# Designs tried in a protein design run: designed miniproteins, single chains. Part 78

Each design is a single chain, and the fold is of that chain. pLDDT is the mean over its residues in the fold that is shown.

## One batch from the design tools (miniprotein)

Design m2876
Fold by ESMFold2-Fast:
Structure m2876 (fold): chain A 97 residues (1-97)
Amino acid sequence: SDLEAEELIKKAEEAFKKKDYETAIKLYEEAIEKSKDLILRGQALYGIGEALKAQGKTEEAEKIQELAKKSIEYALNGDFEKAEKLNEEAEKILRET
């Protein structure tokens, strides 16, 4: 559900503000599982990158954020195939991190 994913992203942002980066990542990952919306998935991946950066995993985080940002841009321009591939690449880096 896109609405559930949006609520999870909001909760993840609140956890991030409290410096609970582990909980923030968990909530963003749950948001990705709850939605097929490419923009919401990209926003969640970008948020995971911010939390990983705060944990000192800077190189991996910046790569994930760059891919997520480009995915959102492609989705906004109607290129859903490229957006999906970029989100998948970001998720692969997340698994290796």
Scores: mean pLDDT 90

Design m2878
Fold by ESMFold2-Fast:
Structure m2878 (fold): chain A 70 residues (1-70)
Amino acid sequence: GPAEALELLRRAREALRAGDVEEAIRLLKQAKEHYPELAPILDKAIELLRQGDVVGALAAIDEAIRLLES
């Protein structure tokens, strides 16, 4: 549900701060399973990470967190 997705998104942010891109992608995929409505924004974050755009991915993750807190 949304609470589990929110916790996974927060963990993905911490993984990116630690430089663990693979763990962040794993956590984003799990967040999509818990809240499929976030799939478009989380797929964008995953694609940005594949391109090496950590800053862009963090912005997309922050937007997803904001949507769950609204």
Scores: mean pLDDT 88

Design m2879
Fold by ESMFold2-Fast:
Structure m2879 (fold): chain A 62 residues (1-62)
Amino acid sequence: IQEKLDRAEELIRQGKIDEAFEIYKELAERHPWLLAPLRLVRLLEELGLDEKAEELRRLLER
């Protein structure tokens, strides 16, 4: 799990947002109680990617 989180965060820093989003989407569906997707939402907001942050928040509410 941690390795996938580190990979997703690195992909975001590289500008590969869609690939990072897919990793977090998979983790959110398998482990919805994890706080990791919420941490990614904050990272996306800090980078100014508010639309992607909102999309991820909606997935967490499923």
Scores: mean pLDDT 69

Design m2880
Fold by ESMFold2-Fast:
Structure m2880 (fold): chain A 60 residues (1-60)
Amino acid sequence: METFVIEMPSIEEAIGAALRVIGDFPEAKVTLSGLTLTIVGPDTPELREFVEELKERSAE
């Protein structure tokens, strides 16, 4: 089990990311607190790649 914490640039993007995790990674648990998205799931390459993509979007 791995924990990922991402700060999203907006509430709309945070909600969108949370919904995508629920749909695409049903094995993962997602928690949204303000703009902070916390994802707890198996340490898979797919989930790691998704988290990296979210971080890149957040940095823009």
Scores: mean pLDDT 78

Design m2881
Fold by ESMFold2-Fast:
Structure m2881 (fold): chain A 92 residues (1-92)
Amino acid sequence: KELTVVEALEILKQYSEYTGSDEEFLTEMKEKFPQVTSESVEELVLEALDVLEENADNIPPEILNSILKKLLNSKRPLSPTIENRVKKLLEK
């Protein structure tokens, strides 16, 4: 379950740009990142957000805020759980 900060940032960036189904996205992420064992896209995105939150002091604020804002403006609707988590991270 241990994603690196780089992997977490890439997963969230790809999710914000992805226009296919959740199942297709999850399959693609598991192919690119063998450490991904999540059973749902929501679980994967929340795990990536947890990694960023735990490592926020080690990530340039411009990079962190950019990816979080990109998620809120994503090409697909976010679940309320993900949206709320992203908004809370932007408050810090």
Scores: mean pLDDT 79

Design m2883
Fold by ESMFold2-Fast:
Structure m2883 (fold): chain A 60 residues (1-60)
Amino acid sequence: MKKIARALKDVKTDAPGFLSFEEGDLLEILKEFSDGFVLAKSLKTGETGMVGMSLLEIVE
């Protein structure tokens, strides 16, 4: 079962390896790290990148 999270706010970043998204966007969690970050894929754009777990609400 894939793990889906919803973005809690807009994030725009130019940092390499980090994901930009809008509030309400759905992200697939590909990998969780012990430091409070996840590797996620945007279901809207198909882009992958690092996201702070505190910015996400798990929905699936």
Scores: mean pLDDT 79

Design m2884
Fold by ESMFold2-Fast:
Structure m2884 (fold): chain A 59 residues (1-59)
Amino acid sequence: MLTPEQVAEEIYKARTEGKPLSPEIVAFLDKNLTPEQVADVALAPSLEEMKELLEKYLK
């Protein structure tokens, strides 16, 4: 199972490199987060804040 840290790192890497999210990460977000929560994570200004949001939403 993907950890919040792994999910945050993959999203941040994709955003930094200008690449699309992997299907595995997209499926994970779709199953575990609401559309609003996905938007919050996608708009997080840093990797650290992204990790905090994912830990909050997946607890």
Scores: mean pLDDT 80

Design m2885
Fold by ESMFold2-Fast:
Structure m2885 (fold): chain A 87 residues (1-87)
Amino acid sequence: HMEELIRREIELSLGLMIVSIAKKYNLPLTEKEIEYLKRAAKVAIELGELEVAAELLRTAAESAKKNGDEELAKELEKEAKEVEERL
């Protein structure tokens, strides 16, 4: 599916843009933006871009912690560590 490949590229690119902007401005991410990062990380893992996936998940975890969602933050940190162990 050509469209599926293009949509995966879009999802990954959007996730990377969110990370870049969030880190640059120390901007707290919304729950919806955290979901975008989770989707982008899944795509990055499927593409074998594990370092990118780890960065997406760590950024999402940091935002979840800032939002007071400690449980989500712990889950995302665990996922990031699992990805980092594969590097």
Scores: mean pLDDT 81

Design m2886
Fold by ESMFold2-Fast:
Structure m2886 (fold): chain A 82 residues (1-82)
Amino acid sequence: SAAFQQVVAIVADVRARIGQPYADVRDFVRMLMGALRAAGLSSDVVAQVRAAVAATMREVGRYADIDAFVDRLIARLQRVLG
């Protein structure tokens, strides 16, 4: 879907701003949520992304490898928004 493509592009942009593979996932999440709101995505899409983020954080934990976190988040988002 168009929403999935937009969210994936925003996730990639935010990931690029974190220069290290082992960042605190919460810092990534704060930047991601800000970028989604700035992009003007619907409240429903933002809520679905927030739910997917919360589920992924429960799965991998706060101090996870950020690339592993992003991969699992994108896979979950594809099931919800794709």
Scores: mean pLDDT 80

Design m2887
Fold by ESMFold2-Fast:
Structure m2887 (fold): chain A 61 residues (1-61)
Amino acid sequence: DETRKELLKLIGEILDIIGDILELERKLEVAPEEEKAEIEAELEELKKKLEELREKLRSLP
């Protein structure tokens, strides 16, 4: 079932990005002020990718 394979692939990608976001959020909480801006920029990028993948997931049956 092609739809099911695509769904599982997207779920895997979403989980990977969620893991990356959690790791960066953890680093952001303990980072010195001078590093926070860079970590926040990375988080914004990952959150945008996550949103894109969620949209793709919603488009599948």
Scores: mean pLDDT 82

Design m2888
Fold by ESMFold2-Fast:
Structure m2888 (fold): chain A 82 residues (1-82)
Amino acid sequence: MKEAQELVSRASGELIRGVGESVQAELEMKRFIEEASKGDPEEAKKKSEEAKKEAEERSKEALEEARKRAEELYKKADELEE
């Protein structure tokens, strides 16, 4: 029972880390867009699109990796509970 709870706790930790990385990517993108907007509008538009694409990719990779790690831990916890 306690081993299953520890695995669930670890899985939650992995998800929190993934969400944190995803949020960090969005915050960095937002800051970059804000800084770029202080310059030339056309250049700011191009940089914003590039930053958005980069942040989406980083966010997706971080969440996918965290989900896979958490899923494996949840599966092990479920097997211990049953």
Scores: mean pLDDT 78

Design m2890
Fold by ESMFold2-Fast:
Structure m2890 (fold): chain A 64 residues (1-64)
Amino acid sequence: SLEDQLQEALQKLGFPAHVRVPRLGESGPGVEAVQQALHAHGYYDGPIDGVFDEEVLEGLLKLL
C-alpha cells in the first residue's frame, strides 16, 4: 500500500519504524525533519515549511 511504501521510505531516511506517516496537508516539526532529510539527499528541492504536500510525497517515493 502507499502507507507501507511511505513507511519504508521514512525508515530508509533513518526515522524510527513506529513513526506515523503524515497525511497530505498535515503540518508540523516531523514533516520539517522529513523535508530536511530529503533535501540533504537530493530528493526534494521545495521549501522547508513543515507541510506535507505532493512534492514531499514524490521525494519519499523516489527513495523506493
Scores: mean pLDDT 79

Design m2891
Fold by ESMFold2-Fast:
Structure m2891 (fold): chain A 67 residues (1-67)
Amino acid sequence: SAAAIAALRAAIAAKPNFALAHYGLGNALAAAGRDAEAAAEYREALRLKPDFAEAHDGLAAALAAQG
């Protein structure tokens, strides 16, 4: 939802190095059909935590959704 995206963006503004918040924002953006933005957030989660399996899966799905 738009409210979830806004809340997650606020959380990232407060804690930009929190990989879980970037992953959560990626999920919320993907659910909204904003797949390019979701992919960017999953990449940021992976930059912060390269072994984050769920973020790898999220990135693959978001890239597939873009065509």
Scores: mean pLDDT 84

Design m2892
Fold by ESMFold2-Fast:
Structure m2892 (fold): chain A 77 residues (1-77)
Amino acid sequence: TRELLRETARLAREAGDEEAAASAEETLANLEELLRRAAEELGESEAAVRRRFEAAVRAALELAREKLAAVKAEEAA
């Protein structure tokens, strides 16, 4: 999960989106607290919430990669 968030921040910076990069880094810094709070709110284990969060981050990374590719294609066009 931490590696996925670091990659998200890196891709955001590469795309020039400093706000998204800062948001990803802030999430990384507070990851354990966010997961614990989400587990309490959802009534699930921290492990279950971590797996769901990791899946969501992977999906967001995939989308970010596709958007970055589209932006580069747009700039080339």
Scores: mean pLDDT 74

Design m2893
Fold by ESMFold2-Fast:
Structure m2893 (fold): chain A 67 residues (1-67)
Amino acid sequence: MFEKFDSDGDGKLDRGELALLLKSIGHPITSQAELDALLAQFDTDGDGYIDKEEFKKLLESLGVKEE
């Protein structure tokens, strides 16, 4: 699922790609503040992107199993 939204193919998701992915799996973001809070929790590098490992932890926090 991650790879479908990694438009750059660099192994990282930006804010917009993350929002689209969450919407596609049934966890839509209701505001930019909600998305910002998720990024702040899981962007351990502080680079503004979510890598595949951070994404896995984010899904686990939402109670979603990865495919």
Scores: mean pLDDT 69

Design m2894
Fold by ESMFold2-Fast:
Structure m2894 (fold): chain A 99 residues (1-99)
Amino acid sequence: DPRVIEVEAVITLAIIQVVMAIKDAEKGDFESAIEGFEIALKTVERAKELGADPEYLDKASKYLKEAIEAARNGDFETAIEYAKKALDYLHKAGEAARA
């Protein structure tokens, strides 16, 4: 189903964006990390628009918003922890999209 393939591709893009933002935060590139988390959040919203199951994506969005808030407050250790939780839910969303 082309629609399932598109949903899976968009979720995979969100995963890559979160991983890259975590790496930017770990390198001390905090502005790029915040931007990366915000872009990933928009990509997650796009997957929901395409008809992906919102259960895991809503949790991913929640944790990405918490990561952005922690990062904006200068707490990048907490931001990385929330981003990793979002990443776990994005992986679950990807598996659910294939079922």
Scores: mean pLDDT 87

Design m2895
Fold by ESMFold2-Fast:
Structure m2895 (fold): chain A 64 residues (1-64)
Amino acid sequence: SLLEKVKNMSLVEKLSRTFGLDKETVEKIMKEAKNVQEALLKIAIEAYKDNPAFVERLKKLLEK
């Protein structure tokens, strides 16, 4: 929907800035995710991929 597209564009920009990720990467993750919570967890995993302990903790949250 048009409303969903506008909302997603604003959210992509904010998440890109917050996590220091490319907008295309954030948009791709949001498009592939089943819901907003899963999208946020996957974005965090990508942003913190150099911290394996934190990444493993986030992956466990996706399985719940």
Scores: mean pLDDT 71

Design m2896
Fold by ESMFold2-Fast:
Structure m2896 (fold): chain A 74 residues (1-74)
Amino acid sequence: AEELVRQGHLAFQAGDYEAAVRLFLEAARRYLAAGDLLGAAGALLLAARAAEAAGDHELAARLRAEAEALLAAA
């Protein structure tokens, strides 16, 4: 999961926000599979930031809401 987060940051730095969203969402799914709710929430917040940078404010809001729910459960 940590490697996917690093790859997501590299995509974000390159301006490939769609790739960054996909990589951060994959990281979030792997954290969830491992039972790491805090890691999953963090990855969802990174995906939300990338979605916002891509201009997808609706997706960004939904991802922030999901991260908030995971933080409340952790």
Scores: mean pLDDT 86

Design m2897
Fold by ESMFold2-Fast:
Structure m2897 (fold): chain A 74 residues (1-74)
Amino acid sequence: SLDDVLAQAEAQFKKIANDTSLTKDQKLQKMSALLSENVAQVEAQYGPEAAAEFLRQGGKLIQKYLEEIEKKEE
């Protein structure tokens, strides 16, 4: 399901966010690249409406993890 795909993406975002070998910029680049790849796959499998929803939810997850990364630096 779309929720399962999003849950899998969230697990990958969490792994990237917690990677101590990466800078904030590298984490954002990797999360953004992963989101773009997953959006393209979701569009191919579930259609453009599902891809738009996935992009919206995935973008919120990236924002959440980016804020958590910044709080650790503060």
Scores: mean pLDDT 81

Design m2898
Fold by ESMFold2-Fast:
Structure m2898 (fold): chain A 59 residues (1-59)
Amino acid sequence: MVELTEEERRVLRLLAQGKSDEEIAKELGITPEEVQAIIDRILEKLGLKSREQLRNLLR
């Protein structure tokens, strides 16, 4: 099983709460572009193809 980093887990929790990339970026003190990059890495680690699939998994 591929382990998520602490940063990836924080992004995942906020995404599960329905927060936007900008809201996640503000809470973590990073840019929205960095949030998008982290989400892309989470998708790759979980074997998902899209953010929609990730949101459905977290629902």
Scores: mean pLDDT 80

Design m2899
Fold by ESMFold2-Fast:
Structure m2899 (fold): chain A 88 residues (1-88)
Amino acid sequence: NEDLKREVAENVARMAGVAGLSLEEARAILEELGLSTSDEALEAAVARGRQLRAELSDDEISQLLRQENQENLPKFEEQRKKAAKLQD
């Protein structure tokens, strides 16, 4: 079901924004998970996550990531480290 895959992809992208990841890092995580969405939807979801991050405390961010995205946190950290090495 494309609608369900899109919903999951947008939620993962939003959580990437909450975690403080870039658009490129979020896209790479979706590719690794076999998920896809439009560039506009991906950009919007990451932006929404960043907005939510600005409104939440560090403890609330950690709790949200554990509840909504615990299984993908290692992939988020790995992608962040890879992007930092390539862009330095």
Scores: mean pLDDT 74

Design m2900
Fold by ESMFold2-Fast:
Structure m2900 (fold): chain A 88 residues (1-88)
Amino acid sequence: EELEKIANSTDTSAKGLVEKAIAYALLGDIDKAVEYLKQATRLLPGGVAAAVGSPIMKAVTAIQQGNPEEAKKYAEEARKLAEKYLGL
């Protein structure tokens, strides 16, 4: 419910877009996770974009490889980095 609520929000801020990318990655929606990550990275400084984007892409790759437990681990890593850099 909370993940779906975040995923369906209309927040277009960098923070909201990162939250949506993480939520879609956790829900297994690869295409939307990548799309919202691309939108977020256009609004973030390069170093922050790389720090948050790397674990989201690893979560996406883990889902593609059939490793949902590994995907959850990387999604949590991304959330912690987003909290650190964006004040989630």
Scores: mean pLDDT 75

Design m2901
Fold by ESMFold2-Fast:
Structure m2901 (fold): chain A 97 residues (1-97)
Amino acid sequence: SKLEELIKEAEELIKEGQELVNELEEALKKGDVEKARELVKELEEKIKKLDELLREIGRLADESGDVEAIRRYAILGFQLLALKGEVFLAKRQIEKM
């Protein structure tokens, strides 16, 4: 279904975002400001796509009445908030470097 395809796409983007957060933490630890800025930009682009994707997933999950789809949507929402938090903290750290 379209809903299942969108959920899988969002799950893949979240996984990619988590990998970028790990790279960002390493860049910040090494004092690599230029790489950290590039990784923040990549994360912001993925967050923008995830915001759009989760709006559509939320609409379709609600329309479906599928409890499992609604649960997966909620988990993706929490994971997106975590990525946004990491970007916020990284930007603040970069400003002090």
Scores: mean pLDDT 90

Design m2902
Fold by ESMFold2-Fast:
Structure m2902 (fold): chain A 55 residues (1-55)
Amino acid sequence: KKLEEEKKKILDEYQKKVDELNTEAARDPSKAAEYEKQRKEIGDELVKKLKELES
């Protein structure tokens, strides 16, 4: 199903970005608050992309 495939792609991209942020946070814990903001922004972008698929 093409729609489910697009959703999977978006979710996979989201997970990749979260993993990258987690790696950076492990390297520099002093920036944890900044990485948390970036995670929220990535999550908001995920929700937006998923809504666009359903419109």
Scores: mean pLDDT 79

Design m2903
Fold by ESMFold2-Fast:
Structure m2903 (fold): chain A 56 residues (1-56)
Amino acid sequence: SEEVERAKRIIRTLQAAGLITPEEAERFMKEAEKDPLAALQRALGVTPEQARALLE
């Protein structure tokens, strides 16, 4: 739950910064509800270890 909330916050920040589209943000948020680590890896293009550090 905390990891999901953090992942969604990061995804919203990416959308606000114009780095992803609103459609992409919606898809990543849905993915984050199932797997926040995988969603962040896809959204940011980072390694599993880097994504895990962001979710801490």
Scores: mean pLDDT 82

Design m2904
Fold by ESMFold2-Fast:
Structure m2904 (fold): chain A 66 residues (1-66)
Amino acid sequence: MKYLLTLKGTPEKQIALVLKLLGNPTATLTPVGATQYLLTLKGTASQQAALVAELRSDPVATLTEV
């Protein structure tokens, strides 16, 4: 599944979220803009759903399905 991830908030919060996602084997990030990434999810359906729910609850992140 693929999502457009848009980052907001302070640069420190944006960096922290990017580093967290880069360390997550379920997530692959491809930069598409200064504050935007193409998020590609892999692994089990449960792992993907858990990460999407976590990101949707994060005030630094906006997810749009693509």
Scores: mean pLDDT 82

Design m2905
Fold by ESMFold2-Fast:
Structure m2905 (fold): chain A 73 residues (1-73)
Amino acid sequence: GEEYARRAEEAMRKATAAAKAGDAEEAERYAEEARRAAEEARRAGASPEAILRAETAAGLALIAAGVAKLVAA
C-alpha cells in the first residue's frame, strides 16, 4: 500500500527541484503527478497513513509549483 505514497513523495521532490531551478512548467507537471498518486492511493483503499503522506506530498508539490509560477510571472 506504500507505493502510492512513495510515488507522490518522489514527484514532490522533483517538483521542488524544478521550482528551485526556475522551471515552473516542469514543477507543475510533477505536482500533477503527485496529485494523481494521491488520488490512486484513495481509490486503491490504501491505509489512512499512506493516503495522508501522499496527499501531504501532493500539497507541498502544488505549493512549490505555485510559488515558481508566481516568481516566473
Scores: mean pLDDT 84

Design m2906
Fold by ESMFold2-Fast:
Structure m2906 (fold): chain A 72 residues (1-72)
Amino acid sequence: TVEEARAALVAAIRAGDLEAFRKALKAFLEAGGDVNEKDAAGNTLYQIALGVQGPSRPEILKALVEAGAEKP
């Protein structure tokens, strides 16, 4: 489901795992996921990515923008 794909994507973002992130992003988009959708806490994927730190963050943010993510 889109919800399961989004959960996997959030987990990959929090882990800073670029390979898992790319795979999860593809699955999320193929499932018809909206990259700008807010979760139950009111956060978009881009906002979640801004809240984590690590060497992979710039690449994750770039990939989200390429997928259509809006910056807050």
Scores: mean pLDDT 83

Design m2907
Fold by ESMFold2-Fast:
Structure m2907 (fold): chain A 88 residues (1-88)
Amino acid sequence: AEIDRLMRELYELAQEAKKDGLEEAFSAAVTAALNEIHRGEIDKAPEAAADASRKVAEEMGLTPEQIEKAAEYGRRVGELLARIARLA
């Protein structure tokens, strides 16, 4: 099923973020995306997730390169969760 594929992509993305030391930023991105989805603002989930991930990476004192990588992981997780929500 399409949802099963997206859930696998989400798992793989989480593993990549963990390898890059961005597990905490990724967790914040998931929370931000789910909050927008629960509010009915599904289309806002990717950017909200990217912003939350970036903020956590900045608060952790990571490099500019790691901060932008965290934001990209956040955007990608937000996009995956938005797609799952639209199929549910």
Scores: mean pLDDT 87

Design m2908
Fold by ESMFold2-Fast:
Formats: C-alpha cells, structure tokens, sequence
Structure m2908 (fold): chain A 52 residues (1-52)
C-alpha cells in the first residue's frame, strides 16, 4: 500500500469515527498500526498529512 493510499484511508476513517479530532487521530493511528502493520511513528506521519 502506498503512502497516498494510507492517507486516503485515514481520511475515510476520520469521517466515520465519533469524538473530537484528537481522539479520532489516536484511533486512526491505532488502526493503521494494528491492521496494516505500519509503525506508530509512520502512522502518525500519515495522520499529520491529513490534519492541518
């Protein structure tokens, strides 16, 4: 999966998750780590590209 595909997946997950942006950010990071096998650091970089 490319970084661009991971960014798009993160955007989709943000649109579905309840709570504020910070709670959603942590949930998306956990999803990427658990299901896609990326490191927490890489998942945070991807999420930071989605958030302003």
Amino acid sequence: MTEEELVELARELFSKLPGDVFAARDAVVDYLVEHLGVSEEEARRIVDKVLP
Scores: mean pLDDT 75

Design m2909
Fold by ESMFold2-Fast:
Structure m2909 (fold): chain A 78 residues (1-78)
Amino acid sequence: VDEKDVKVALAEIYIAIANLDKERGDFDGAATAYEKAVELAKDDPEVQRTAYRNLAEVYRAKGDQEKAEEWEKKADEL
């Protein structure tokens, strides 16, 4: 296992935590966890895209449509 594999595994764990936070209505906690997943998944575009799309959904739920569109654009550009 190299550093890259560890970072991707941690990113997937943060996505799972963020999904739980989102289901509980903790959108601030979910956004923080998805942002950590994005940083950890820089070398895995599919995991990073998943985190970006979930961030867009979280920001829409918070009423921040402009930031939601920014995250969707990042996912589409991967």
Scores: mean pLDDT 83

Design m2911
Fold by ESMFold2-Fast:
Structure m2911 (fold): chain A 65 residues (1-65)
Amino acid sequence: MKEKEEILKEVDELEEKFKTLGEENVPEESKEEAERLLAKAREYAEREDYEKAREALELLRRVVP
């Protein structure tokens, strides 16, 4: 439970950061990648696949500056 909550919190923080940057500050290719990784991280966390969720978060952190 705790680990799932921590991962979902990180996903929410990165999503908020991505929204704050605005669409014009992120290349379109990176926007698609970020949206895909956000969805994957949430999906894996909900399935309690924390290893895959963390991998998605690491990739997302590279896309969202």
Scores: mean pLDDT 75

Design m2912
Fold by ESMFold2-Fast:
Structure m2912 (fold): chain A 90 residues (1-90)
Amino acid sequence: MQKVLDEMTELGLEAARVIAEKNYSEEDTKEVLKIMSEAMLIVQRGIGEKVSEEKLNKLLELLKQMVKAIEEGDIERAREIVREMEELLK
């Protein structure tokens, strides 16, 4: 549990840094914030539903990939990763 919360915190801070440094347009900033919020909610749902630690680790790896996609400016890739995270909870 503690490790998951620590990693979520670090990834959230990294995403905020990327948004600040990349100088996204207002519309792109809103979309990135929405994607990040949706991904964080999916991980929180996994925790609440008491999914296996293996599944939680997979969600965290996808969250890391999503932050990387945002850092690379690939907003569409970030959306695809969020969809993959949703499928893991089905």
Scores: mean pLDDT 78

